# Ledger of designs, part 90: designed miniproteins, single chains, continued (3)

Each design is a single chain, and the fold is of that chain. pLDDT is the mean over its residues in the fold that is shown.

## One batch from the design tools (miniprotein)

Design m11312
Fold by ESMFold2-Fast:
Structure m11312 (fold): chain A 51 residues (1-51)
Amino acid sequence: MEKEIEEALKTLTPEQQKRVRDYRKLMEEAEKSTDPEEQAELARKAFEVLR
């Protein structure tokens, strides 16, 4: 459930929490995109923010 993810995020550091939120946002944009190249670029950026 949504609350389970939110609760898990609270156990991370603020920096890690921001990276996870940015990752999820980019992955959602990738799912909405109909362009395969745009989807790949957004997914790449999502993984980059987790570093």
Scores: mean pLDDT 73

Design m11313
Fold by ESMFold2-Fast:
Structure m11313 (fold): chain A 56 residues (1-56)
Amino acid sequence: SEEERRQKEIEKLLKEETELGVKILEAAVRKDYATVDELTKELEKVRKEREELLKK
């Protein structure tokens, strides 16, 4: 169904957010701020995509 398809997409995006969060934390511990900046921008894109799905 439409709802099931939407839920699967949301779950996929949540997993991507978690993975990016872990990578950001690891980069921050290493003081690799260039990687933190890049991954933070990717995280913001994933969050926006998830928020758009939640509005539908």
Scores: mean pLDDT 84

Design m11314
Fold by ESMFold2-Fast:
Structure m11314 (fold): chain A 62 residues (1-62)
Amino acid sequence: MEEKKKKEEEKKKKAEDSIDGWKETKGVSNDEMIKRYQELLKKGKISEEEYKTIIEEIEKKK
């Protein structure tokens, strides 16, 4: 059971690290982040599930 929790935490940390990197360097807006993650999804760098999670987190802030 803990292996599934660890996998979810790793996805969260990876998403947070990516978002932090973008904000730190450019101050990227939420809209630009959505576009960036869409490109990562197309390249297979992130899963569709990770993409949906990121979009939902951004939408919650609206």
Scores: mean pLDDT 65

Design m11315
Fold by ESMFold2-Fast:
Structure m11315 (fold): chain A 70 residues (1-70)
Amino acid sequence: SIAEKKELLIRGIEEAIEKYEESNPEAAERLRALLEEAKAMEEPTEEQLFELQRRYRELLLEIEREEAAK
């Protein structure tokens, strides 16, 4: 269901925040902003959820590139 997909996305973002919060606080802050957007969505459409998942994946890729450059 859409609600289950939203819950899985939220959990994924929360886990990513925990991973980066000590080593990369700026990345964790960017993830927290996305988490707040996800939590604020009441009854999201499949399209809205898909777009948020896409943004999350892009953000993770950007963070990993920044980490590799350190």
Scores: mean pLDDT 83

Design m11316
Fold by ESMFold2-Fast:
Structure m11316 (fold): chain A 59 residues (1-59)
Amino acid sequence: MKEREELRKKVLEFLEKNSDKPVSIDDIAKELGVSKETVREILKELEEQGLVDYSAIKE
């Protein structure tokens, strides 16, 4: 779905913008205006692609 790809890009941009500080799932959810469950799904998808280290993200 095109909407999922746009959300993935926004998550990556947010993480790159905040690379100098710890980031939580709640921070990402608030920034993107989506549920924490959606953020977890996107982070797992990005981790499978080797783009994100999910273990570095706080709950």
Scores: mean pLDDT 77

Design m11317
Fold by ESMFold2-Fast:
Structure m11317 (fold): chain A 68 residues (1-68)
Amino acid sequence: GSIDDRIGVLTGARDDMTTSRDTFTKMSVDFSSRGDVDMSKFYKDLSDRHDSGKRTLDDLISSLRSLK
């Protein structure tokens, strides 16, 4: 496959990570508003992990684009 094909696949994975991050951020806030500190922290940690994965994919996509 071309570098463009790989960028497409990685962009999809990045967008999935972004969606998961935003969903978990919302869940963390919802649990916090209900006074459930443990569940709020759990979803905040998941959100942070998905944000880190998104940033790693952003860096990889940028590196692949530099090869074009």
Scores: mean pLDDT 87

Design m11318
Fold by ESMFold2-Fast:
Formats: C-alpha cells, structure tokens, sequence
Structure m11318 (fold): chain A 71 residues (1-71)
C-alpha cells in the first residue's frame, strides 16, 4: 500500500470531519489515482459524494468497489 495514498486518505477523512466534502472528494480521488485498490479511500469517497448529494456518482463508485472487493 502506498504511503502517499494512505496520507491522502487520512487527509480526506480529516476534511470529512470538518464538513469540507468537496476537498475530501479531491483527496480521496488522488489517493485512488495512486492506489486504485485502496478500499478505504474508495468507500470514503462514496460517503463524501453522498454527503454532497452526488448520489449517481456515489452509486457508480459503490458498484465498482463491490466488483473489486466483493467479500
């Protein structure tokens, strides 16, 4: 697991706690660009998108995550 992807995921979670959802989405997308298999970042991104009301994007991502991490 990339240290950079983990750092970006941690930053995104901090931004979520501050209700800075758009910045959190950006951080999680960057984490996934570095490590597309980072399950934590993918799940957190879906959560942030739902908080922004971008439900279609969150659902599409959730389907993709389920395909990658089925169990």
Amino acid sequence: MSAEARALTARGLELLNQRRYEEAVAAFREALAIDPSHEEAAKALAMALNRLGRVDEAQALGREVRARFPL
Scores: mean pLDDT 78

Design m11319
Fold by ESMFold2-Fast:
Structure m11319 (fold): chain A 86 residues (1-86)
Amino acid sequence: MTAVLVAEGLDEEEKEEVIELGEALKKAGYEVEIRVEGDRVTLTVKDANVGAILALLGIATGLALRGFAVESKVEGDTITITVKPA
């Protein structure tokens, strides 16, 4: 399955944290695409296992503790985790 994290409204520190997670997943052997668009970072993990999904949920939870809203949606073979300012 494909796992996607879309995080919006990020400051520079939050943006760096999300990018660092994407790079860590790449180093762990996952097929990861990192997109940076202004204050938005998108991580796309192809062939994601439960470990990759839990890692994305972990960073989303960290952002939620800093005042972000988190939503998860499953459509077909894709899980999308959206993080935006609450």
Scores: mean pLDDT 86

Design m11320
Fold by ESMFold2-Fast:
Structure m11320 (fold): chain A 73 residues (1-73)
Amino acid sequence: MSAKELIEKGREYLKKGDYEKAAKYFEEAVKVAEGREKAQALAYLAQAYHGLGDWEKAEKAVEEAQRILAELG
């Protein structure tokens, strides 16, 4: 499954409120994605972690996404 397909699956579960499955798909997307797409996957992952009440993991995902976007200019 491509990063794009993993993000799409994660978004489906996020819409259903299934934050555990959403996080799993976004975690896999982060592993295979690069650049802007990885930052996008990390932003969705942060939303999923927020839904789970895992604020620390959500904040770390946001920080990593911001670093990637800053590196890209």
Scores: mean pLDDT 87

Design m11321
Fold by ESMFold2-Fast:
Structure m11321 (fold): chain A 79 residues (1-79)
Amino acid sequence: SLEAEIAELRAEIRALQAEAAAALAAGDLERAARLAIRVAEALKRLAELLAEMGKISEEQRDEIIAILDAEVAELEARL
């Protein structure tokens, strides 16, 4: 179900955020940036699922994805 996929994805996002925080605490800025990119990609997937459920509009989904794509590009430039 979409609800189960969203729950699994939210758990993945939390795990990635915890790993990113640990990498940052260890001074591993490259690992932290790569994990932040993975968080952004997971958030893009979450926006797609929320639009499929009708929780957000397709316009809102596209706007969220555009913001996250810009964040990914900025993070990749730091690698």
Scores: mean pLDDT 89

Design m11322
Fold by ESMFold2-Fast:
Structure m11322 (fold): chain A 112 residues (1-112)
Amino acid sequence: MKEEIEKKKEEAIKKIDEGEDVEVSLTVEDGDREVAEAANEAAYELIRHNAEVNKDVNLKITLRLVSPAPRAEVEAAFSELTAPLGTRLAELAASTDLSGLKFELTFETEVV
């Protein structure tokens, strides 16, 4: 799973460099911290790279959490998963002009 996230990130970066719109989905299983960290890092790097290249690319990122846990526990895991990304994006916005950037960050949960 971590290798899939890294490969999707590399493919998305290449498309951004070529001026192509990007839609990417990064899947994390609940409790997999290594994959969660890789997904957060990939999402951050994609948003930052799109801001740096500034080619009017439409970037859509979906972070998908798959969990067998009850809904309330899934919501807690979702919050834990996304908090570091939110902090890093706030820091990026403080140092970088994002006014021309077209991106959507979507969060999905799946109870299995």
Scores: mean pLDDT 74

Design m11323
Fold by ESMFold2-Fast:
Structure m11323 (fold): chain A 65 residues (1-65)
Amino acid sequence: SLDEEMLKIHAAVEATNAGAKLEISWEDGKLVLTITHEDEEKAKEMAKRIKEAAEKLGLDVEIRF
């Protein structure tokens, strides 16, 4: 959907700006985002921002590190 594409673009932009690696997949109809960053706290802050964006769009998202 458009909202799913918007979330994926948003997450990719945030990952690029933070110097993180982002992997996107689908499991059982759920969007799964895997974030890799040298700084664990930076990864957690990014996960929070992505979760908040997903909640605003009404999307169910799983974040992995």
Scores: mean pLDDT 79

Design m11324
Fold by ESMFold2-Fast:
Structure m11324 (fold): chain A 88 residues (1-88)
Amino acid sequence: MIYKVTVILEAEKPIDYNDILKLLDKIAERLKENGIELLDWSFELLSEKEAKIVLIVETEDPELVIEIIKETAEENGFKVKEISVEEL
């Protein structure tokens, strides 16, 4: 199945594009290690301290994707404010 995962992230410091790119690289690596294919991604800075990330993934286990995203974001100094999953 293909899923669209939308994540709203918050940081205590102003977010740089490089911070988001590094986070996305780590998420992509962990997804790949778990046999999950990342088909596409995008991000948007909503404010100095908030970012929206959209991931398109192919998986049989969308809950595992949510877990990987939350753990990776928190390990890298981000709070996950909102996460939503939509089957495409």
Scores: mean pLDDT 86

Design m11325
Fold by ESMFold2-Fast:
Structure m11325 (fold): chain A 48 residues (1-48)
Amino acid sequence: MSFESFNLRLAEGEALHAGQQGPEALREFGRSGSERARLAAERVLAQL
């Protein structure tokens, strides 16, 4: 579980960086990844 929380935080950072390139890049990140990547992309979109 500590490993999962670390991976989720890392994915959120990556999603935030992708969001800097626009919402299309953020969608691509969520679509190509795992459930974790999708969740991270949704959280970043909610913050924007």
Scores: mean pLDDT 68

Design m11326
Fold by ESMFold2-Fast:
Structure m11326 (fold): chain A 55 residues (1-55)
Amino acid sequence: SPEIERLRQEVLELSRRLVETVRGIRSPEDEEEAVRLHGELGDLQDRLQALEAQQ
């Protein structure tokens, strides 16, 4: 499914950004960004799992 492939790519990209953000934390703003990205990653993974369960 093109939708599943798109979500997989988004999960990989967001995971990379999260790791980079965590490694570069130097301020409360960076911590807030890391928390936000972690939440978005979780939401995308839940959506991907739900779609894969229908295959």
Scores: mean pLDDT 82

Design m11327
Fold by ESMFold2-Fast:
Structure m11327 (fold): chain A 66 residues (1-66)
Amino acid sequence: AREAIEAELRAAAAENPQLKPVLDRLLDSIRAGMSPEQIATQLREQSKSFPELKPLADRVEAILAA
């Protein structure tokens, strides 16, 4: 799950440079030991300010549900 979520965050950062700062911060949090579930929660909260993150939040939540 963690590796799949990291890959999704890196792909999204590459596709949208404006989201890179928030996504890089989440990647740093994963490396620091934040759980995948906490990352999903943070990503969902960030999607309220950045609607472009909603599809990514949906994909991350789907990875955790699998």
Scores: mean pLDDT 80

Design m11328
Fold by ESMFold2-Fast:
Parts: C-alpha cells; structure tokens; sequence
Structure m11328 (fold): chain A 78 residues (1-78)
C-alpha cells in the first residue's frame, strides 16, 4: 500500500512537471490533474489529500511552478 502511494505520487509529480514544460497543452494538464486525483484516492491522510487536490486547482489556475513544489513536498514526506 505505501509503495503504491509512492508510485502514484511519483507519476503525479512527473505529470505536473510535464504540464509545467507544456503549459499550452490542455491534454497534458488534464493528465496531471487525473494523476493527482489517483494519488489523493490512495492517500490515507486527509492533509495529503488536501495538498494533492490543491495542486490540481493550482494547475487549473496556471500556477504550474507552485503545483510542482506542492507535489514534490508531498512525495518527499512519503
């Protein structure tokens, strides 16, 4: 279970970084949001779920650098 969460967080981090590199690609942003949603569903801790949901909203607002930093912080704590 912890390994699955870490793998999901790593995928979310990669997808969010890809969105930062391709900010004009809506499909890349949608993929990053979906990977963040999957990681949040695997998270047993409400605060981590809130961080991941917050990162998805930051992506929707075009705040890609802040979203990357939020996901990296979450990954470093797992």
Amino acid sequence: MEEELKAALEKAYEAVREALENPDDPQTIERAVEELRKAAELSPHPSLQDILRGAAELLRQGRYETAVLAVKTALDEV
Scores: mean pLDDT 81

Design m11329
Fold by ESMFold2-Fast:
Structure m11329 (fold): chain A 92 residues (1-92)
Amino acid sequence: SEELAEQILSTAKRVAELLKKAKNDFEREVAAALGEMVIAIGKRIADETGDPELYRAVAEAAELMAKVAESIGDKDTAKRFRELAEELRAKA
């Protein structure tokens, strides 16, 4: 569904902005956890529907989270989101 894909990506963009603006480790951990939750929910919907458009949207969301995590120096979080994005891209 195009509407679901747009909602997933829009939500991920808001969470990525929270991660980028995080002032301390606690805020970074909360934003990263919210991002992982968005990706997990999106993946579940894609798995249930088999919709390649949803897999692509969730992969783009994970790629966005990885880029923001890397830009703030959180290499471990960036690696986790990159691995999620690669898994999702393979299913698209």
Scores: mean pLDDT 87

Design m11330
Fold by ESMFold2-Fast:
Structure m11330 (fold): chain A 68 residues (1-68)
Amino acid sequence: DPNLLKFKEKLEELKESKEVPAVGIYTKGEKAAAEYIAKQAGIPLDKALVLVDEFGVSDALYYLSKIK
């Protein structure tokens, strides 16, 4: 699945990144999804928000479930 591979590559990039992502405006649902992803993936919330922003709430949670 090309989208699953893209998600895995982005997650690994974020784990190794020295940069803090730019602050965005997020909904309560986007923040809650990012908090769950941060906990499950072992990354900071700011980095998990990048995954939610790029893939969307439903797709980010779905792809996370396929790699865990």
Scores: mean pLDDT 78

Design m11331
Fold by ESMFold2-Fast:
Structure m11331 (fold): chain A 64 residues (1-64)
Amino acid sequence: SEEAIEKIAKFFKEKYNLDDEVAKAYAEIIVKWYEEGDEEKIEEFKKVYNLSDEEWEEILKIIE
């Protein structure tokens, strides 16, 4: 949902010090990969961007 994307974008903006446009792009891609069931790309993203399991669980609660 748009609300989920906005909340996740705010998280990425704060965590990575990104501008609004880039943070929204990160949020949109992670939501897309989750909806597609692309666990491999999600795990690679977590590793590359140092996203902890606890932070990922927070994101999952937003996506629902």
Scores: mean pLDDT 82

Design m11332
Fold by ESMFold2-Fast:
Structure m11332 (fold): chain A 86 residues (1-86)
Amino acid sequence: MTVKLVLQNASEEDIAEAKAAVESGEASGGRGTLRVEGDTATGTIEDAGPGGMISAVGAAVQAELKGGTLKERKEGDTFILEAKRK
């Protein structure tokens, strides 16, 4: 299962959380990629185990708790978490 984390209007902390989620997924045997384009950070974890999934959800929830919005959706075998700060 693939997890895609998108953090819009990302702070340095949000980018660090996305990086940690990707690294957690890789440590669990998955394949992670992180892209930063302006203020948008996109982390993708292929073959995400439970640890990678938990880390991605944690990062998205932290962005929402910082006054953002969180949207969850699923496309095929990819679970997408989109968080946007104000």
Scores: mean pLDDT 72

Design m11334
Fold by ESMFold2-Fast:
Order: structure tokens, then C-alpha cells, then sequence
Structure m11334 (fold): chain A 66 residues (1-66)
């Protein structure tokens, strides 16, 4: 889960700096790391973290497509 958190922090920092492509790369890495450990996580954690990750990816993608 540390790898998910690390990429989320870096993604959020890139997002705050207006670096949408870098933010998207970090959020995708966080999603990959999340998927690797998803079956080991509590359902409550999955229910919160998965939509958050998907939402961040969608936002970054939308900003790059504009």
C-alpha cells in the first residue's frame, strides 16, 4: 500500500503544479500498485480508494484532452 500512497502524493503534487501528463502517469502507477494488492485490502478501503484513484485519472485525462 506504500507504493499506492507514494504515487498518489506525487500525482497530487504534479496536479497542483499544473503538470497534467505527469499527474496522470503517477495516478496510473498508483492504480497498477492498487490492483496488485486489491485482494489483500479490506473491502471498506477498496470502496474508498478505488473511486478516488479512478476519479483522479479521469480528471487528469480530461484536462489533457482539452
Amino acid sequence: LEEVGEHLIRGDEALAAGNWAEALQHYRRAREAFDAVKDQLDPETVAVLEPYLDGRIAEAEARLAA
Scores: mean pLDDT 80

Design m11335
Fold by ESMFold2-Fast:
Structure m11335 (fold): chain A 58 residues (1-58)
Amino acid sequence: SMEEIERLAEELRRATEEAVRAAVAGDDQKMAEYAARSRELGREGESLGGEEAIRRAA
């Protein structure tokens, strides 16, 4: 749904910002953690986008 896509987009944005901040600070552990979170959320968003595209094609 749009709400789920927007929620995931917001969480992805925040996780990416935190990963960048950790990388600038030299915190490799936190950077890796947030970067992994960003990738996971990105895959979730792609899955939801595919479902929406199928519904629109109907």
Scores: mean pLDDT 73

Design m11336
Fold by ESMFold2-Fast:
Structure m11336 (fold): chain A 76 residues (1-76)
Amino acid sequence: SELDRLIREAEEALEEARRLLEEGRTEEAIRIAEETKRRLEEVLKLGSRSLTPEEQERLRELIREAEELIREAREA
């Protein structure tokens, strides 16, 4: 439940970052994506013993999406 909320918040943050990138606000898009990545990495680190392998993989997938967005933004 709390994890589901975190996942939704991360998805919303990455959608916002993509919108900012579309608007040419590249530095702001990178900032949001990097902040989202940091939060997800912290949850993985602190929750690694309590999260299921499936939950850990979902968080890693979102981290990869954030990394790809940062890469795309820096190529622009």
Scores: mean pLDDT 84

Design m11337
Fold by ESMFold2-Fast:
Structure m11337 (fold): chain A 114 residues (1-114)
Amino acid sequence: SEEVVEELRKIMAELDRLHQDWLAGRLDLERLKEVVQKATELIIKNPDLPLDLVRNVVDRLLAMAEFAIEAGHEDFARFLIEQLRKVATVLKDKYPELAEEIQARIDELEARLA
């Protein structure tokens, strides 16, 4: 629904601000986890959300996971990978190509964590 799309856009805006704060040396892991979980739960409950919007969320979470690995935040990287795996599972029926892309990127990230 339009209301769900608007809610996800607000969550994404907050996630972007938190990510930019982290890049500037200000990290709030608990708030980041909370906002990420809100985004992924909204997608899981609404698998009919537009592909472009879902892809935008996925791309942001993947970028954050890569940065977490490089910054040595291994537990947070594993949390992000878990959230991405849940999203990929729900998307298998509606957006199978995106689900496969997410799984391939998860495999690459897990290889880096060893």
Scores: mean pLDDT 88

Design m11338
Fold by ESMFold2-Fast:
Structure m11338 (fold): chain A 57 residues (1-57)
Amino acid sequence: SEEEEKRKERLIANVKRLEDAGVITPEQAEEIIKLANEGKLDEADRLATRAVLEAGS
């Protein structure tokens, strides 16, 4: 849906910002983006949240 496409775009943009800021690793960013591209947005969100928590941010 249009909403899922926008959600995916926002998630990928946010993940790239976190990677650029050094909050998450490139490997974590790649895995999250892979899940988002597979349409697994809830799994991508959970992985992103866990990665940020593990980073202490």
Scores: mean pLDDT 83

Design m11339
Fold by ESMFold2-Fast:
Parts: structure tokens; sequence; C-alpha cells
Structure m11339 (fold): chain A 56 residues (1-56)
């Protein structure tokens, strides 16, 4: 699942692991905002990925 997220976002697996740790510390909403703002994802897609990071 992390490998799939890394591929979708165009980041390394190491960065995807860091993003998962961020999501676990800051929660779904903050992570979704980060993804929307810096990765240019639509809000709905950003929330989907944030949730997947927390459920992995």
Amino acid sequence: ILEEIAKELGISLEDARALQAFAREHGEEVTAQLLSKFAGLPPEKAREIARRLLEA
C-alpha cells in the first residue's frame, strides 16, 4: 500500500514512510491539507490518500 501511494504521488518509498508518520502524528485532515497544497491534489483525492496512509 505504501509503495502504491509513493508511485501515485511520484515520491520515494522513504518519503511515503515519512508521510505516513506525519499522518499518524497530525491526523487525516492536516495530512490532506498538506497533500492538496503541495502535491496539487484535489481535496477529495488528498483525503483519500491521507486515510489510506492511516489505514496502512
Scores: mean pLDDT 79

Design m11340
Fold by ESMFold2-Fast:
Formats: structure tokens, C-alpha cells, sequence
Structure m11340 (fold): chain A 71 residues (1-71)
């Protein structure tokens, strides 16, 4: 049931986006840009699973940046 799986992944992606917004302190415009980038990736054939994985890795990178900021 692909539609059910899609809805599940979309919810997980939205939760990851919200977490990214909170951790990075993204503005409303930056949030909009992030969502547009995700939409573009989907249109280019990137799977929702790959998008979810990418967002998870971005959160991990932000956590590392919090501990060791760029030089």
C-alpha cells in the first residue's frame, strides 16, 4: 500500500523539518526554502525515504556544529 507508506514518510519528514527549524533557528523564509528544496528533490525523483535520511543526517550535522562551530 504505497499511499499509506507515502503518508507515513511525509509525516516523518514534517517532524524532521520541525526539529531542524527549532535546532537551527530557521526563519519563516528559510523554512519555506527548505520545503521548496525538498519538493524539488521529489520532482527530480529522489525518494521520500532518501529525503528523510538526508534530513536525519542534517540534524546530526547540526548537533555536531553546536559542539564544534566552524573555524
Amino acid sequence: MEEEERKRLEKEIEELIKKLVEMAGLSEEEQKELREEIRRAIEEGVSLEEIKEGLRKALEALELLKKNPRP
Scores: mean pLDDT 75

Design m11341
Fold by ESMFold2-Fast:
Structure m11341 (fold): chain A 74 residues (1-74)
Amino acid sequence: SLEELDEEAVRVVEEDMKQIEENKDKYSAEELKEAAERAEGLAEKAAEAGLERAAEALREAAKFLRELAEEKEK
């Protein structure tokens, strides 16, 4: 079902974000900004598809990635 797909997508996003946080020193500020832009684009597509929870998780991920990128530039 669409609801099951939405829940699975949230788990994937959360797992990927945890891995990025654990390995944040391996990524450049530029790579993190690019990842944030991709997450924002995916959030829009998820919302259009009716995956509201995945869309919210992706927006949260994008904010987190931008914050990590900004910290690296300071």
Scores: mean pLDDT 85

Design m11342
Fold by ESMFold2-Fast:
Structure m11342 (fold): chain A 60 residues (1-60)
Amino acid sequence: MNQKIADAVKEELIKQGVDPKKAEEAAKKILEGDFEGAAKAVGKSVEEVRELASEAGEKL
């Protein structure tokens, strides 16, 4: 259940200067399993979004 991970990724994206609306969109896409859509929403690579999700899971 990736809800806490998605929330942590959203916070990290906002901290990096991503628009809160785009960060929320990316978090929703991650919950849906759509890492490509999440990456596209915030202008990052799929690898970067996967790394953020992995790091968020470790920090929780």
Scores: mean pLDDT 78

Design m11344
Fold by ESMFold2-Fast:
Structure m11344 (fold): chain A 68 residues (1-68)
Amino acid sequence: GPEAEAARRAAEEARRAAEAGDGEKAVQYSQLAGQHADNAKTEEEREAAERYAREAEDWAVRAVSLGG
């Protein structure tokens, strides 16, 4: 659904920001992915969006840990 798709794109952007050393941007996309999970209207879509939000959070943590 649209919220899971948006969370997936936010996770992809968080990964790219982390790979570029931009920890601040990775955190912003992680927060955006979480917002999409919160906005999901079905349990199935929420579970998918939450999985992408966790991926985005993992990338943000890695970026911050590397001093980006």
Scores: mean pLDDT 84

Design m11345
Fold by ESMFold2-Fast:
Structure m11345 (fold): chain A 68 residues (1-68)
Amino acid sequence: MGMTSEQFEEIVELAGKGAEAYKAGDYETAIEYYEKALELARESGASPFLIEELEKALERTKEELKKK
């Protein structure tokens, strides 16, 4: 139960890449990185707080894509 520091670092790196793609307006790439971060978070037993934050980032990005 709970994730390793290494898994946390990987989740943060993937989420960071998603945020960079989001800022660049590349919502499709941002979705891919946020989905990877969320999948790893769920598989590693990350805290509900971290999973919720990743879900919010993914939903926000999907909403931006739908506006086009």
Scores: mean pLDDT 80

Design m11346
Fold by ESMFold2-Fast:
Structure m11346 (fold): chain A 92 residues (1-92)
Amino acid sequence: GSKAAGLISEAAREAVANGGSVSVSVKGDTVTVTLKGATDKAIALLEEAAKIVEEEGGSSEISREGDTVTLTLSGLPAESLTAVALDVMGLQ
């Protein structure tokens, strides 16, 4: 199952619940999730999701600029990437 997708959705909800925002973009086989106003809990959830993506044979990158955190995902089946994008888009 997409345990990573669930963790990303939880991180996005945490950021929004604390006055932050979430955005998602899809470019080819890559999904980028950006959290603004990310809490330490939201960041920890994204880091756990990144590890799970790598364990599932995908690739993940996390970058931080102040309170903005960006998670980039690739190398997963298209259906898994689409599920992440749709779940996160529901929170925008």
Scores: mean pLDDT 76

Design m11347
Fold by ESMFold2-Fast:
Structure m11347 (fold): chain A 80 residues (1-80)
Amino acid sequence: SPQEEVEKLIEELKKIRDELYELAKKSTNPVEQAYLRRLVDEINAAIDEIKRLSQVDPEKATEFAKEALELFKEEYERVK
């Protein structure tokens, strides 16, 4: 169902968020810590927008979630 697809994409975004949060906790460089914390905040904002969109436009919510997941996966691969 569209609901299950959106929920799965949100869970994948949460996994990346949690990994970035752990990297931020381990970093001793304040600029790197700030950057990683900003990525965590941006993922949280994306999840909130996906949830909002899923109530009014599930197709748009799914498209937004897929694009967000791809972009944040690329950022995670760059910083890990």
Scores: mean pLDDT 89

Design m11348
Fold by ESMFold2-Fast:
Structure m11348 (fold): chain A 85 residues (1-85)
Amino acid sequence: SQEQLDLEVEAALVTMEAAIEKRRFETLKQRGEKPSKEDIEHIKKLLERAKEVLERARQSGAPQEVIDWLEEVIKELEKLLKEAE
């Protein structure tokens, strides 16, 4: 269905954005710099979106692979936030 396709696309986009932010934070750490308040706020918003997409995936009966990827993304984003504090 279109709804299922849209959900899979949203999951892919959230996963890609999380990877970009992880790379950004790792680059800042290598440079001896701290993430900005704006960087932290962006991760918080991305985490909330990832949680929303995961809940929708569970409710729609999305493939287990999609659910597993979203759960991993959420764990990685939570780790980035904890390390930024």
Scores: mean pLDDT 84

